# Designed miniproteins, single chains, continued (3): the designs that were tried, part 39

Each design is a single chain, and the fold is of that chain. pLDDT is the mean over its residues in the fold that is shown.

## One batch from the design tools (miniprotein)

Design m9333
Fold by ESMFold2-Fast:
Structure m9333 (fold): chain A 67 residues (1-67)
Amino acid sequence: MSEEEIEAVDRAVVQAVIDGIEPSDETLKLVREAIENGKSFEELVAGLRALGEDELAARVEEELAKV
């Protein structure tokens, strides 16, 4: 995952928390492990969708599209 992709994920998670969407511990673990293990952005988004985090996945994709 690139630096720009990691920054997009960080912005999306922070903004979701500000908007009152609390990611689960499982979701936060998925994000952390994806970054630490060098997984692709596509694998992260697929993992979020598999956990039912469709809104967070869409926000992450939108933040990356702004770059």
Scores: mean pLDDT 81

Design m9334
Fold by ESMFold2-Fast:
Structure m9334 (fold): chain A 80 residues (1-80)
Amino acid sequence: SAAEREAMVETLMGLVGVSREAAERIVDLLEEATGGGATVELVAKVGYELGKPDASAERLSETTGLPLATAREILRIAGR
């Protein structure tokens, strides 16, 4: 729903400090990677890992179960 999408975007912006445009792109990638099964809980895990000074695609992939290629694209969008 639009309300769930907004909650995901706001969660990511709050945890990572990325722009709304970047947060929306990351949420779109998570929706694609999960076949429409992205949750605020998954976004919070992604945001928590991205918020770390030593954020890495390998750790993001390991902690979330996302494909490594998806994790790398998320870090690129987040400017990491």
Scores: mean pLDDT 86

Design m9335
Fold by ESMFold2-Fast:
Structure m9335 (fold): chain A 88 residues (1-88)
Amino acid sequence: SALEQVEKLLEEIRKIVEEVREIFKKITDPSKILKAIGLLLRALGLVLEAERILERARKGEISPEEALEELEKLLKEAKEILEEAKKL
């Protein structure tokens, strides 16, 4: 179902954010810490937004199709954050 696809996209976003957290834990260079904090906060914000989208879809406040479109955008942003984190 479309709602099951929404739940799967949220799990994919969560996995990407956990990779960002893992990269953050390995940063020892003080010059990179501020950028790393910014990337981590952005990544955590995406998870919170994605969870809100799933909750709204579950309550019927938005269609599952609308939720999928919004989560696909968040997934793209999460992947961009991960690529920036990998460059640290």
Scores: mean pLDDT 86

Design m9336
Fold by ESMFold2-Fast:
Structure m9336 (fold): chain A 95 residues (1-95)
Amino acid sequence: MAEELLRKAKELLEKAAELEPSLRELARKAKDHLEKAVEAAKAGNIEEATAHLLQAGRYIQEMLEKAKNPEARKLVEEAGRLGEEAVRKAIEEAR
């Protein structure tokens, strides 16, 4: 479950970067931190998971501020929502 949400979030960030290449580096950083957040959550390390989720959220927010393409912005918003849900589900699954 968490893995599927993470995969979708990463795909949406990638699509946003394809529509607006200026977002590519931020998308890469956001994806990296979302992956680390889910891994930490699965390992039961809630503090590390939260730290990585906050970092991912910062990069996602920066993408939203820089995005000029409204379709890219929508993809980034959805990716942020799914990424947060993925980490939350990973925490629930680790209990």
Scores: mean pLDDT 87

Design m9337
Fold by ESMFold2-Fast:
Structure m9337 (fold): chain A 71 residues (1-71)
Amino acid sequence: MMEEVGAGNKQLIDGRKALKEAAKRGPEEAIRQAEELVKLAEEQAKKNSAMTAAADALRREAEEIVAELLK
């Protein structure tokens, strides 16, 4: 159980880094990475309820990054 939680957290951290890198390439790439990150966060929250709060926080941050790029 603890190993699965660690693997899920690593995937969300890696996804967040990918989103920040995509944001440097432009809003279209950032939107695609944000959608993938939100989907990954929702899947991790479904598999492990302990990750729900972290997944929600990450989804809000991804939405804020995309909104900022579209201004």
Scores: mean pLDDT 72

Design m9338
Fold by ESMFold2-Fast:
Structure m9338 (fold): chain A 66 residues (1-66)
Amino acid sequence: SAARREALDRDIEAGVRAVKEAVMRTVKASDKDIQKELDLLDLKADLEKGKITQAEYDKKVAEIKA
């Protein structure tokens, strides 16, 4: 069901996000760099779930990388 998929996707996304943040903090990455990488993960997840269009994804990625 959609609800079960959303719950599983949310748990996977939270786990990937937490691991990436923990690794980046361990190597003393800046808060700005950590936030950019986490935002990129969130955007990719939204695109894969169909929550945003490819055009919206491309625009937001360009804004984060600027």
Scores: mean pLDDT 80

Design m9339
Fold by ESMFold2-Fast:
Structure m9339 (fold): chain A 66 residues (1-66)
Amino acid sequence: GPIPEAEILTALGEIYLAIGKWLESQGRYDDAAEAYEKASELFRQAGDTVLAEEAEKNAQRAREKA
């Protein structure tokens, strides 16, 4: 059967979170912050506030280093 929308949004958020972590490891702090912000928005749309807050915290940290 079809994957529910929330699960698709969560999977996309996890992809952006992974991209953000990789970009941050490369010193690409501005790009990492953008990826984390996208992840946070996707997790929020999925209803996962815990993952959204984690991604937002990562975005804020990356933004401070940029």
Scores: mean pLDDT 86

Design m9340
Fold by ESMFold2-Fast:
Structure m9340 (fold): chain A 73 residues (1-73)
Amino acid sequence: SDAEEAVRSIDFVYRQASKLPTPEQGVEAFRRGALSVAEHYGFDTEAVERAMREAGDDLERMREAAKRVVREQ
């Protein structure tokens, strides 16, 4: 399904972001990447952005939030 493909892409973005030298760089890279994935698959990018914002600057919580929003659509 598109949702499960998007989830796999989000997990890939998470792995790449987690390799960056600082948590701040990881959070920024993940936010951009997850929004790009949502846009590519036609999911609600505003909902994904809001969920990641509510998760705060925690890369793991942002990943969980983005995947949840994608799976709920």
Scores: mean pLDDT 88

Design m9341
Fold by ESMFold2-Fast:
Structure m9341 (fold): chain A 92 residues (1-92)
Amino acid sequence: MEEEKKKLAIKYFLEAAQVSARAAREHPEIRDKALALGKAFQDAIVAVHKSPEEALKYVEEARKLAQEVRKINPEFGKEILELIDKAIEALK
């Protein structure tokens, strides 16, 4: 159902934002990208209440940032990308 899908997507965005905040604290080499990821997920949470399409725009931006993080820290990048994929599936 639509409402349950939105709640599930928000859950994954919150988890991804928390992982990004942890990455920014623990890994100085990706701090700027991790902070940008956290902001994108926060923007996606706000946007999902207005439109899933607007939320997907922020998620696509986050996906690009996560790919760059994966090049520097493959473990954290993979974790973020898996959460992004789950959030996208929840919104469809």
Scores: mean pLDDT 82

Design m9342
Fold by ESMFold2-Fast:
Structure m9342 (fold): chain A 82 residues (1-82)
Amino acid sequence: GKEAVVTVTGEGKDATEGTVLRLVIEVDGKVVLDRTEPLSSEEAAELISKVLSEHGIDELVDAKYEVLSETESKLTLTYKES
């Protein structure tokens, strides 16, 4: 089956309220999206959902949160095909 890794880099301690500074989506180890223009959390979520849906990927397997600084955090989400 296919697997996807979504990496979100944002501002602040709360990934749910911050601006997304970078969004990277990989499917089967290949980058299908690398966006470096700022996005709202809602815009990022909609874009993630659309890209994953286009690849038949819908199962969240793992989530890893990293605090890079007081103003920057990183969330890595791993998905797979159901």
Scores: mean pLDDT 78

Design m9343
Fold by ESMFold2-Fast:
Structure m9343 (fold): chain A 98 residues (1-98)
Amino acid sequence: SMLEKKLEELIKKLEELAEEVEKLEKELGLSREVRAEMIRKAYENNEEPPDTEIMRLYNEILELNSKFIKTDNLEEQIEILEEIIELLEKLKEVLEKL
């Protein structure tokens, strides 16, 4: 029950932080759709996707989201969410400096 409460608290923090990041992405024209389009165009041209700090943070978050979906262990889910939150906080800081 304590682990379930911790998981719920982390999910709420993640959702609030993700909403803040989405607002910044929209204001900067770096929405998920724009990012996906940039990656798609790079692949169509047989080019490497842009290797920027922002793209690296996005890729790390996506990999952690994939791991979260694949795990049924509460302790592992909590650890993964804490890592995603840390990466989102770093992404927010980078976006705020643009």
Scores: mean pLDDT 79

Design m9344
Fold by ESMFold2-Fast:
Structure m9344 (fold): chain A 76 residues (1-76)
Amino acid sequence: SSMEEEIRKEIEEIVEDAARRMAAALQAKDTKTFIETLNSTINKLQELLKQMGREDELGEYVRRLYARTAALLKEG
């Protein structure tokens, strides 16, 4: 489905944008912004995955978010 492809692309963009914001927050020692970004991102991912009937994949995308955030911290 073209709709599923569009939603999956949106999920990938959300994960990348969130990882960059979370890495920046950690570098700034801004724990509040880190937690708020994480919670907002999990909520967005959950809603998009629910639209595809793929709620079971939420944990995998959250792990990917943490892994990407850690990778960006090693690069900066």
Scores: mean pLDDT 88

Design m9345
Fold by ESMFold2-Fast:
Structure m9345 (fold): chain A 79 residues (1-79)
Amino acid sequence: DLLERYRALAAEAERAREAGDEEAFRRYTREAMEAVARGLLEKLKTSPLATEEQIKAVEEALKEETREKIIEEYLESLK
């Protein structure tokens, strides 16, 4: 389950944050984002309207947008 996988990784990120382990927090956060992208991809593969090209385009755009948004918010939280 996409949501369950995301929650597990998000919980690990929160624990790392509480422990002051910024590197672990970054790693778990990135892994959580990738889990979400993969789960969305599986749902698109089930859709009768989605082509492989559309699935790849959405996955790549989602990963890049998610990464950039996380980087921006993280940088703002640090500075």
Scores: mean pLDDT 68

Design m9346
Fold by ESMFold2-Fast:
Structure m9346 (fold): chain A 95 residues (1-95)
Amino acid sequence: MREEAERLLEEGKERVRKAIEAEEQGDYAEAARHLREAGRLYAEALRLLGAEEEAEAVRELFEKAARAVEQGDLRKAAAYLTAAELLTIGTLLDL
């Protein structure tokens, strides 16, 4: 892994952790903010690795997760977040 991409993925994972913590506190606005920032960080990391199409898809999945959280649909949010994580892992395994 390139050091910069690895750092961005670590920051993104920390944002996901903060989003889950905010959800547990009932702060859905803060959770959505963290999910959007996680999506930006993941997308930037994937672009640095040359995976532009996957970066766009991951960013969109995090945006959908954030919108679901804002609507209180935590099940849908979890599904989109899981899809974003799996796509990221799958992309990294192909590099």
Scores: mean pLDDT 88

Design m9347
Fold by ESMFold2-Fast:
Structure m9347 (fold): chain A 72 residues (1-72)
Amino acid sequence: PELSDEELYRMYAVMYAQARVADELAAAGITELDAAEEEELAKRIEELAEEIVRSGEFTLEEFEAARAERAK
């Protein structure tokens, strides 16, 4: 089944939020998380993704370019 443009954008927003949070953890030297920390991160990812969707800050092309960059 084909995703709508809205569904595709939300998927990219979530993936971008996940990647950004992962980068922040790596930069902070955090290598393990407990259950409470995992829950906090999941909430942060959700909040960041919703902010991206609401703001329309990124285009689909920008998300695709960011994914291509990270795929190296």
Scores: mean pLDDT 74

Design m9348
Fold by ESMFold2-Fast:
Structure m9348 (fold): chain A 68 residues (1-68)
Amino acid sequence: MREVVRTPLYELGNEKEMIMKLIEVAELEDKYTLVSVEEEERFDVLENQEAYPKNYKADLIVTLETKP
């Protein structure tokens, strides 16, 4: 089964590094296979900057597949 995890990335944040380390641990435990890692700007978030932190950069999208 494929799982998709979306996490916001910020200027000077370390969210991407932390997520990638968690994925490495999960792969070492033979629980998941990394399918893809993408960065995507959310236009709805960028349009409404008063509602979101001004240092928002993009969303990190990680797709994982459970090993049989």
Scores: mean pLDDT 65

Design m9349
Fold by ESMFold2-Fast:
Structure m9349 (fold): chain A 63 residues (1-63)
Amino acid sequence: SRAALAEGLRELAGLEAARKALAKQPNATEVKVEEVDETLVRATATSAEGTVTAEAEVPALPP
């Protein structure tokens, strides 16, 4: 269904955001992923040195 596909695309965007955040902060002990809106997700990686964020876009569904 389109709903299941949309959910999967949001999950993939979340993983991409987390990957980008971890690339910036490889020693992070915590990674939090949140939906900013329907087209954007943000990951926050936290370590003893501080926090970094990265974002990824949710792809548009085909018609």
Scores: mean pLDDT 81

Design m9350
Fold by ESMFold2-Fast:
Structure m9350 (fold): chain A 67 residues (1-67)
Amino acid sequence: MKELTDEEIEELAKEFGVSVETVKRIYDLLKEKGPLTLEEIEELAREFGVSVVTLQKVQAKIFEKLA
């Protein structure tokens, strides 16, 4: 599997206005079990204080980069 570099994770955090830790958490979960459910995205949105829509966009961009 292709892996995201630390630089790519930082770029995603900057693009979407989220923390590097937020992007890393989504990426790690995607590697472990594939696409996040709406419930999992809602949990992360509460944990990191970001919108569900923003996290869905981050997930989509990670998939695009790994394609």
Scores: mean pLDDT 80

Design m9351
Fold by ESMFold2-Fast:
Structure m9351 (fold): chain A 74 residues (1-74)
Amino acid sequence: MIPLIVQEIVRLRKEGKSLAEIAEELGMGSAQDVTNYLNEYAVLLYQQGYSLREIGEILGISPSTVSRIVERLL
């Protein structure tokens, strides 16, 4: 199940909001905290058997970005 907070982050990014604005709206501290949350969630999806392409579609980022996140955190 995709957490509602991840869905809200993705929606706000598609609306053109900055990570800092998203952090303020969702009470998540800073832009870095939003980034860390998305990165941790991307790793979780990868460990659950999702492909890099599927994770990219869920999070609204490129599969290459997902690959870089997974490589850095795993």
Scores: mean pLDDT 78

Design m9352
Fold by ESMFold2-Fast:
Structure m9352 (fold): chain A 71 residues (1-71)
Amino acid sequence: GGPETEKRIIEGAKRAQEEGDATGAVAAAYEGLKLGLKKAAIEGARSALETPGASDAERRLAEQLLKEAEK
C-alpha cells in the first residue's frame, strides 16, 4: 500500500474510536500490519486501546498488534 492506503486506514481507525467501535479499530490495526504499513498498524492499535467500549479481549489483541508493529 501507498501513503493513501496508510491515510485511509488511520482515518478509519480514528473514526472507529470516535464511534466507540473497538472492533473496527483493531481491524484497521490488523490491515496495517498485514500490508507492512507500520504507522497505520500502530495508530490503529492505539485507537483501539483508547476506545471506551473496548473489551478485555479487544485490548489484549490491540496490545499484541502494537507489539508486532513496533518490531
Scores: mean pLDDT 85

Design m9353
Fold by ESMFold2-Fast:
Structure m9353 (fold): chain A 68 residues (1-68)
Amino acid sequence: SYDDLVQEARTLVSQLRQLAAQSTDPAVRATLDGLVDVLEHALAERAPPEVLRGLIDGARRFLAEVQA
C-alpha cells in the first residue's frame, strides 16, 4: 500500500540521517543529506508511488555502493 511505502521511506530517511551524522567524508555526507531532502520533499508533496519507489531504490543503491 502507499502507507507501507511511506513507512519504508521514513525508515530510510532515519537511516540516511544517522549515516550522514557519522560520515567523515564531506562528499558522502552531502549526498546523504541531499537524499534526505529529496525523500522528505517527496513525502511532503505526496509524490506518486512510482516516484517514491524510484527515490527509495536510488537511495538504497547509493548505500550499497558506500558500504561496499
Scores: mean pLDDT 86

Design m9354
Fold by ESMFold2-Fast:
Structure m9354 (fold): chain A 85 residues (1-85)
Amino acid sequence: DEDEFRIKMHNLPPAERARAYAEYLGLDEEQKEAFVKAAEGDEEAAKKVRLLELGLMAESAREAYERTGDEEFRRVAEALERKLA
């Protein structure tokens, strides 16, 4: 439930909140650890989190394009995929 998730997140310390968010996104243990370290101020981990977020956005845009046929979603997905290459 979305409301239960939001309530839980408000009561967590930043590092635990970051881990819970990464788990919600379906990320693996290594990726979850990167989110935790980024929340703790690790700049290298923050860079890894940024790349993971770009990848997730690219996948979401690709899925939206497949569902809707809207060329804007295809262009967004391709632009994000180029940033990751």
Scores: mean pLDDT 77

Design m9355
Fold by ESMFold2-Fast:
Structure m9355 (fold): chain A 64 residues (1-64)
Amino acid sequence: MRIATAELTDADGRRTHTVTREMTPEQAEGLLRELRSRGFEAGVLTQDDLDGRRAVFRLTVEEL
């Protein structure tokens, strides 16, 4: 199972939000691209792939 972490950080560098989602790799890639295009600093921080069929994603998003 794949796990991607999403965390929101405020302008002071404090993490204000963490979002964990279970989704397919395609959905996670689309979400990361969308978040980056909106000006968020986003990436996959943790990835564990045991079966490759379904993943839990925790996406990290930095907010301005």
Scores: mean pLDDT 50

Design m9356
Fold by ESMFold2-Fast:
Structure m9356 (fold): chain A 79 residues (1-79)
Amino acid sequence: TKALEEARKAEENALKNADKVMQSASPAARATGRVLKEQARALLEEAEKNQSDEKKVKSYANGLLTVEKAAAGLAASVE
């Protein structure tokens, strides 16, 4: 579904930016990056488990978009 594809793309972008944050010299930034990475993975796993429920998939996709935005913002701040 379109929502599941959007969720996968958001997770991929969140993981990419979280990995950049985890390379930061800041221990606090690395810890936050790790949390964002695990949160993105968990949200995609739930979206895939609930593929037949469009409302749930959209909810998880929105959660992933929030994590993607947070990871991107943090990655930009540690560059």
Scores: mean pLDDT 84

Design m9357
Fold by ESMFold2-Fast:
Structure m9357 (fold): chain A 100 residues (1-100)
Amino acid sequence: ELEEKKKEAEELVKEALKALEEGDYERAVRLAEEAAKLGEHDPSIQAKALAVRALALLKRGDLAAAERAVREAEALLPDASPEAQTLVLQARAALAAARQ
């Protein structure tokens, strides 16, 4: 059950990334939120989901929500996988660029 939920959460992160690449930012936010709920006990899945949500929120122009998502993702960095860390750092860089 836990392994199945973790696998479903990882697939939702992949779908959220695909939605982000396709420009469906609203779908990307929704899928990332679903991934975060299913993977709530996995810091790597949580960090990836928050990073994707932040990137989608930036594309939607919701700077304040994106800033909160980046801060939440950064809090997970010490316990996150290198792949998750990379996505969080990308979201942080995108947030910094959007502030200019």
Scores: mean pLDDT 87

Design m9358
Fold by ESMFold2-Fast:
Structure m9358 (fold): chain A 79 residues (1-79)
Amino acid sequence: MEELLKKAEEYAAEYFKKAIPSAEEVKVELSFEGDTLIAKIKATLKDGSKVEKELVLKESDSEAEQVERLEKALKEIEA
């Protein structure tokens, strides 16, 4: 599981870097708190600003709810 999380972190970081045009560097930390997946997104923008956002996904959440939370997190980083 932890090895899969590390690969997911690398994939997520690459994905967010492509999804956020203003981002120079993106790092993602994934952790499990019981049944909850927590993704901490740390972005350094091209203007030197640092933005940190936390995305909380519960195993009990529907796929649609997970997608909505992801889109909201992306918008909050871009805004």
Scores: mean pLDDT 71

Design m9359
Fold by ESMFold2-Fast:
Structure m9359 (fold): chain A 63 residues (1-63)
Amino acid sequence: ADLTAAVDRVLGRTTFPAATRAALRDFVLADADRLREMSAEDLAKVPGVGPVTAKIIEGALNQ
């Protein structure tokens, strides 16, 4: 229930354009359980995700 709020809060602190944040939000919420099982290094290998974005996603999922 609060995962969406946590993701929105973490992404809202980034300098990414609003469209990029919306796309990342949808991506994380669609695959949250799978992404929680991935390390930051594995997450950074996902197409469209870089090491900085991977760290942001891990922070959102693990707070």
Scores: mean pLDDT 71

Design m9360
Fold by ESMFold2-Fast:
Parts: C-alpha cells; structure tokens; sequence
Structure m9360 (fold): chain A 75 residues (1-75)
C-alpha cells in the first residue's frame, strides 16, 4: 500500500493523489466530510502542479485556503 502511495505522489496524478489521501484519512478514522475535502485538496494541488501557475490564476480555481474554509464550515 505504501509503495502505491509513493508512486501516486511521484506521478503527480490528481486522481491517484485523491485516492491515496482518501484511503489514508479513512485508515486514521477521520469523518467522511474531512476525508472528501482532504482528497479534493490533494487533487487540486496535483492538478495545479501539472498545469502550472497560469491555470490556477486563469479561473481563480479553489485554492488550499478556500478548501480550508470549507473544512471549518463542517465544525
């Protein structure tokens, strides 16, 4: 499992990053909403890394800060 997680992180694949993050958070017993937000954060980080800074600026897509605000709303 850890080898697959390392491969996903190295590949910077948003889909793989989301899957790995969700699995880790599930194993740690985090609530469903936090698991989904964590996975979305990981996917967005990987997508921005692949597309570059211009993609993030172009549409003002959700940033880590915006996703952290959504996590706070769950409280």
Amino acid sequence: MEAAAEAAIASKDPEAQAAVTRAILESLGYPEELRELGAELAALAAQVAQEGSSAAAEEKKPTGEELMKRIQEIE
Scores: mean pLDDT 63

Design m9361
Fold by ESMFold2-Fast:
Structure m9361 (fold): chain A 87 residues (1-87)
Amino acid sequence: SAADLRRAQLHAVRMLAHYVRELERLGEPEEVIAEARAYLDALRAALDGQASLDELIALLERMAAESKHPGLRALLEALVAHLRAVQ
């Protein structure tokens, strides 16, 4: 349903935003924090632009492929799996 899709989208934003805060709390390198923030901003922009489920999945898959941080890559892959479960 549209409500289930919206809930999954908001969950993805919340999880990535939480991860950014955890990177900041742990004092991770600024380059890693900046990468995670850029992904969060891109995800928010896509949702504001009413991106389709397929477009959001494609965006997250590109981010995961480009990420140089294993933890961020794993989170992005988990978010892709979560969105793919919504039908």
Scores: mean pLDDT 87

Design m9362
Fold by ESMFold2-Fast:
Structure m9362 (fold): chain A 69 residues (1-69)
Amino acid sequence: MTTKILIRFDPAKVSEEQLRKVVEKYGGRILEYREDGTALAEVPQEKSAQTVRDLEALPGVRTASPIYT
């Protein structure tokens, strides 16, 4: 089972590559990246909490919120 994570960020402070590295570290992928500061990622459900913590630790990430079904 996978969980989607909605990411809000400052594109001047954090890049798509930095977001991708964190998501891929936990076996996930970026589904959508918008230059306006919104991204959608998908990760294994058991890794969602760790992914959220590591994303929110990045300078320029404002929020990372799992989307529960």
Scores: mean pLDDT 83

Design m9363
Fold by ESMFold2-Fast:
Structure m9363 (fold): chain A 78 residues (1-78)
Amino acid sequence: MDTVEGAKKVAEFAKKKMEELAKELGVETPTQAREVAAKSKEGSERLAKIIEEVAKLAEELGQTTVAKAARKEAEELK
């Protein structure tokens, strides 16, 4: 069952992780971090791991739809 509180926690976690990745890649936005990471092997592996962590948290919070979408995205980055 998807809850508003669970969805909010997952979104906040994902935002924090993407902002951390942006800082590590030397870019200003999460969107740029995603684009840059996807173009390199090391970046793609880091992005996939972040998305898998988001999926795991979503599963733990019962956010099945979000977890399924995140796992699919992580697979496409490998």
Scores: mean pLDDT 77

Design m9364
Fold by ESMFold2-Fast:
Structure m9364 (fold): chain A 100 residues (1-100)
Amino acid sequence: SHLQKLLKEIEKAKKELEEAWKTQSSEEVLKIAIELAKKLMSLTKSDKEKTYVFVEMLRHLGELGMSAEEIKKFIEANKELYDTLPKELKESIEKEIESM
């Protein structure tokens, strides 16, 4: 039930970001995304779950159309976690951002 609750909270956060993207500036959406990520991270029980939350949030921000510059700011706000990620995952994220 913990994983099911975490997944539901992630989906709720994604929907909140979609609504904010329609009505707020990209700067305000970034602030909301950073606060939602902090909230979701507090619900995690492992580094694997934190990584999952981070990657899902990052993917969703890209799908919304957030700029590479703003996505880099989201990564910087989560720098301590990002620095612990496997090299291959970081390289994949960097290539995706460069393709934007």
Scores: mean pLDDT 87

Design m9365
Fold by ESMFold2-Fast:
Structure m9365 (fold): chain A 68 residues (1-68)
Amino acid sequence: SGVDRAEAELRAQGLPPTADSVRRLGRRYVQENDYAGLERLADELERQGADAAARIVRELAQQIKEQQ
């Protein structure tokens, strides 16, 4: 899933606490079809320099938005 890919990227970048947050919040936002929540999560990841993970989360947000 997109959440699992973003989590893996964050762990590879050496950001385990951020990866744990993305797993928890990202799974919740996906379950709730909250694409706006995923967009906010991506903004926070970009602020932390986690650009690859942010891109994955934005792509996931777009996919959910298109399904609604």
Scores: mean pLDDT 86

Design m9366
Fold by ESMFold2-Fast:
Structure m9366 (fold): chain A 100 residues (1-100)
Amino acid sequence: SPELKEKRHLLLEIESSMTMLALDLSLKNAPQEVIDNVMALSDHAGARLDELIGRPTPTPILSDAEVRAIMAKLKAALKDDPSMVKNLDQIEALYDQALA
């Protein structure tokens, strides 16, 4: 299905973008709680990808409310870095596309 293929590509882009964000935050010595929250969203995207391709995953799938709450916490924690907030907004838009 073209729709399924597009959702897989979007989830891979989210996972990659979140992994890169976690690395950048680690290099900037961001608080570990912030890095852990980004990694949780990366792991969630990977778990959703595994679900779509029928691969077993030990990673818990977060609810949409939990994803939004973590994203809101990240935007608040990174509010003084407008480039990071824009990156999170772009990742959230990709997540919205993956759910459509």
Scores: mean pLDDT 82

Design m9367
Fold by ESMFold2-Fast:
Structure m9367 (fold): chain A 113 residues (1-113)
Amino acid sequence: SMRREEGNRLVREATREIQRIIQRTAAEAEALVPEKAEEIRRLAEETIEELQRTADGGIAAGMSPVDIMNALAATVDLGAARAKEAVPEVAEIFERGAEESREVARKAAEEYE
């Protein structure tokens, strides 16, 4: 249906925007703690892959766009928690990235209304 196609487009667009936020967040963290750059990059890549898997899997399973957006936000929170545990010196940067990413998912869910 057109409604489903629109929802799926919003999910894909939100996923791409969140992935860009995570990439920028990782780059900022890497610049401040270059001795942890490899760890930060690995954690960011893992979160980016899990976000893609969550979006694609949710769409394939016929999940509602709102449920997929909520799952994306949960994936972001898990990724941020892991990053903060691994590199606590820049925890505020990861938290800011997570807040920006959650806002993207929230706005996309509201737009689907």
Scores: mean pLDDT 91

Design m9368
Fold by ESMFold2-Fast:
Structure m9368 (fold): chain A 80 residues (1-80)
Amino acid sequence: SKVDELLKRFEEILKTKSPGEVVIELGDLLNEAYQTLSPEEVLALLERIRELVRKKYEETGDPVFKALYEELERAIERAR
C-alpha cells in the first residue's frame, strides 16, 4: 500500500540521515502523505512513524527524537 511505501521510506531515512535531516525529511514525507492518503491512512501512518521514532529515541537518547515523538503525538490527536 502507499502507507507501507511511505513507512519504508521513513525507515530508510531513520537509518541513513542525521537527526536534523530526519526532521526535515519527515516534514516532506508527511506533506506528501497529507496530499495522497485518506485521513484514516494518515492516522495509521502517523501511529507507525511515532512508534519508530520512540524506538530510535530509546536507542540513541537524542533529544531531537523526543521532540519529534511529542510533535507526532500532537499530530495524531489532531488527525483523530
Scores: mean pLDDT 87

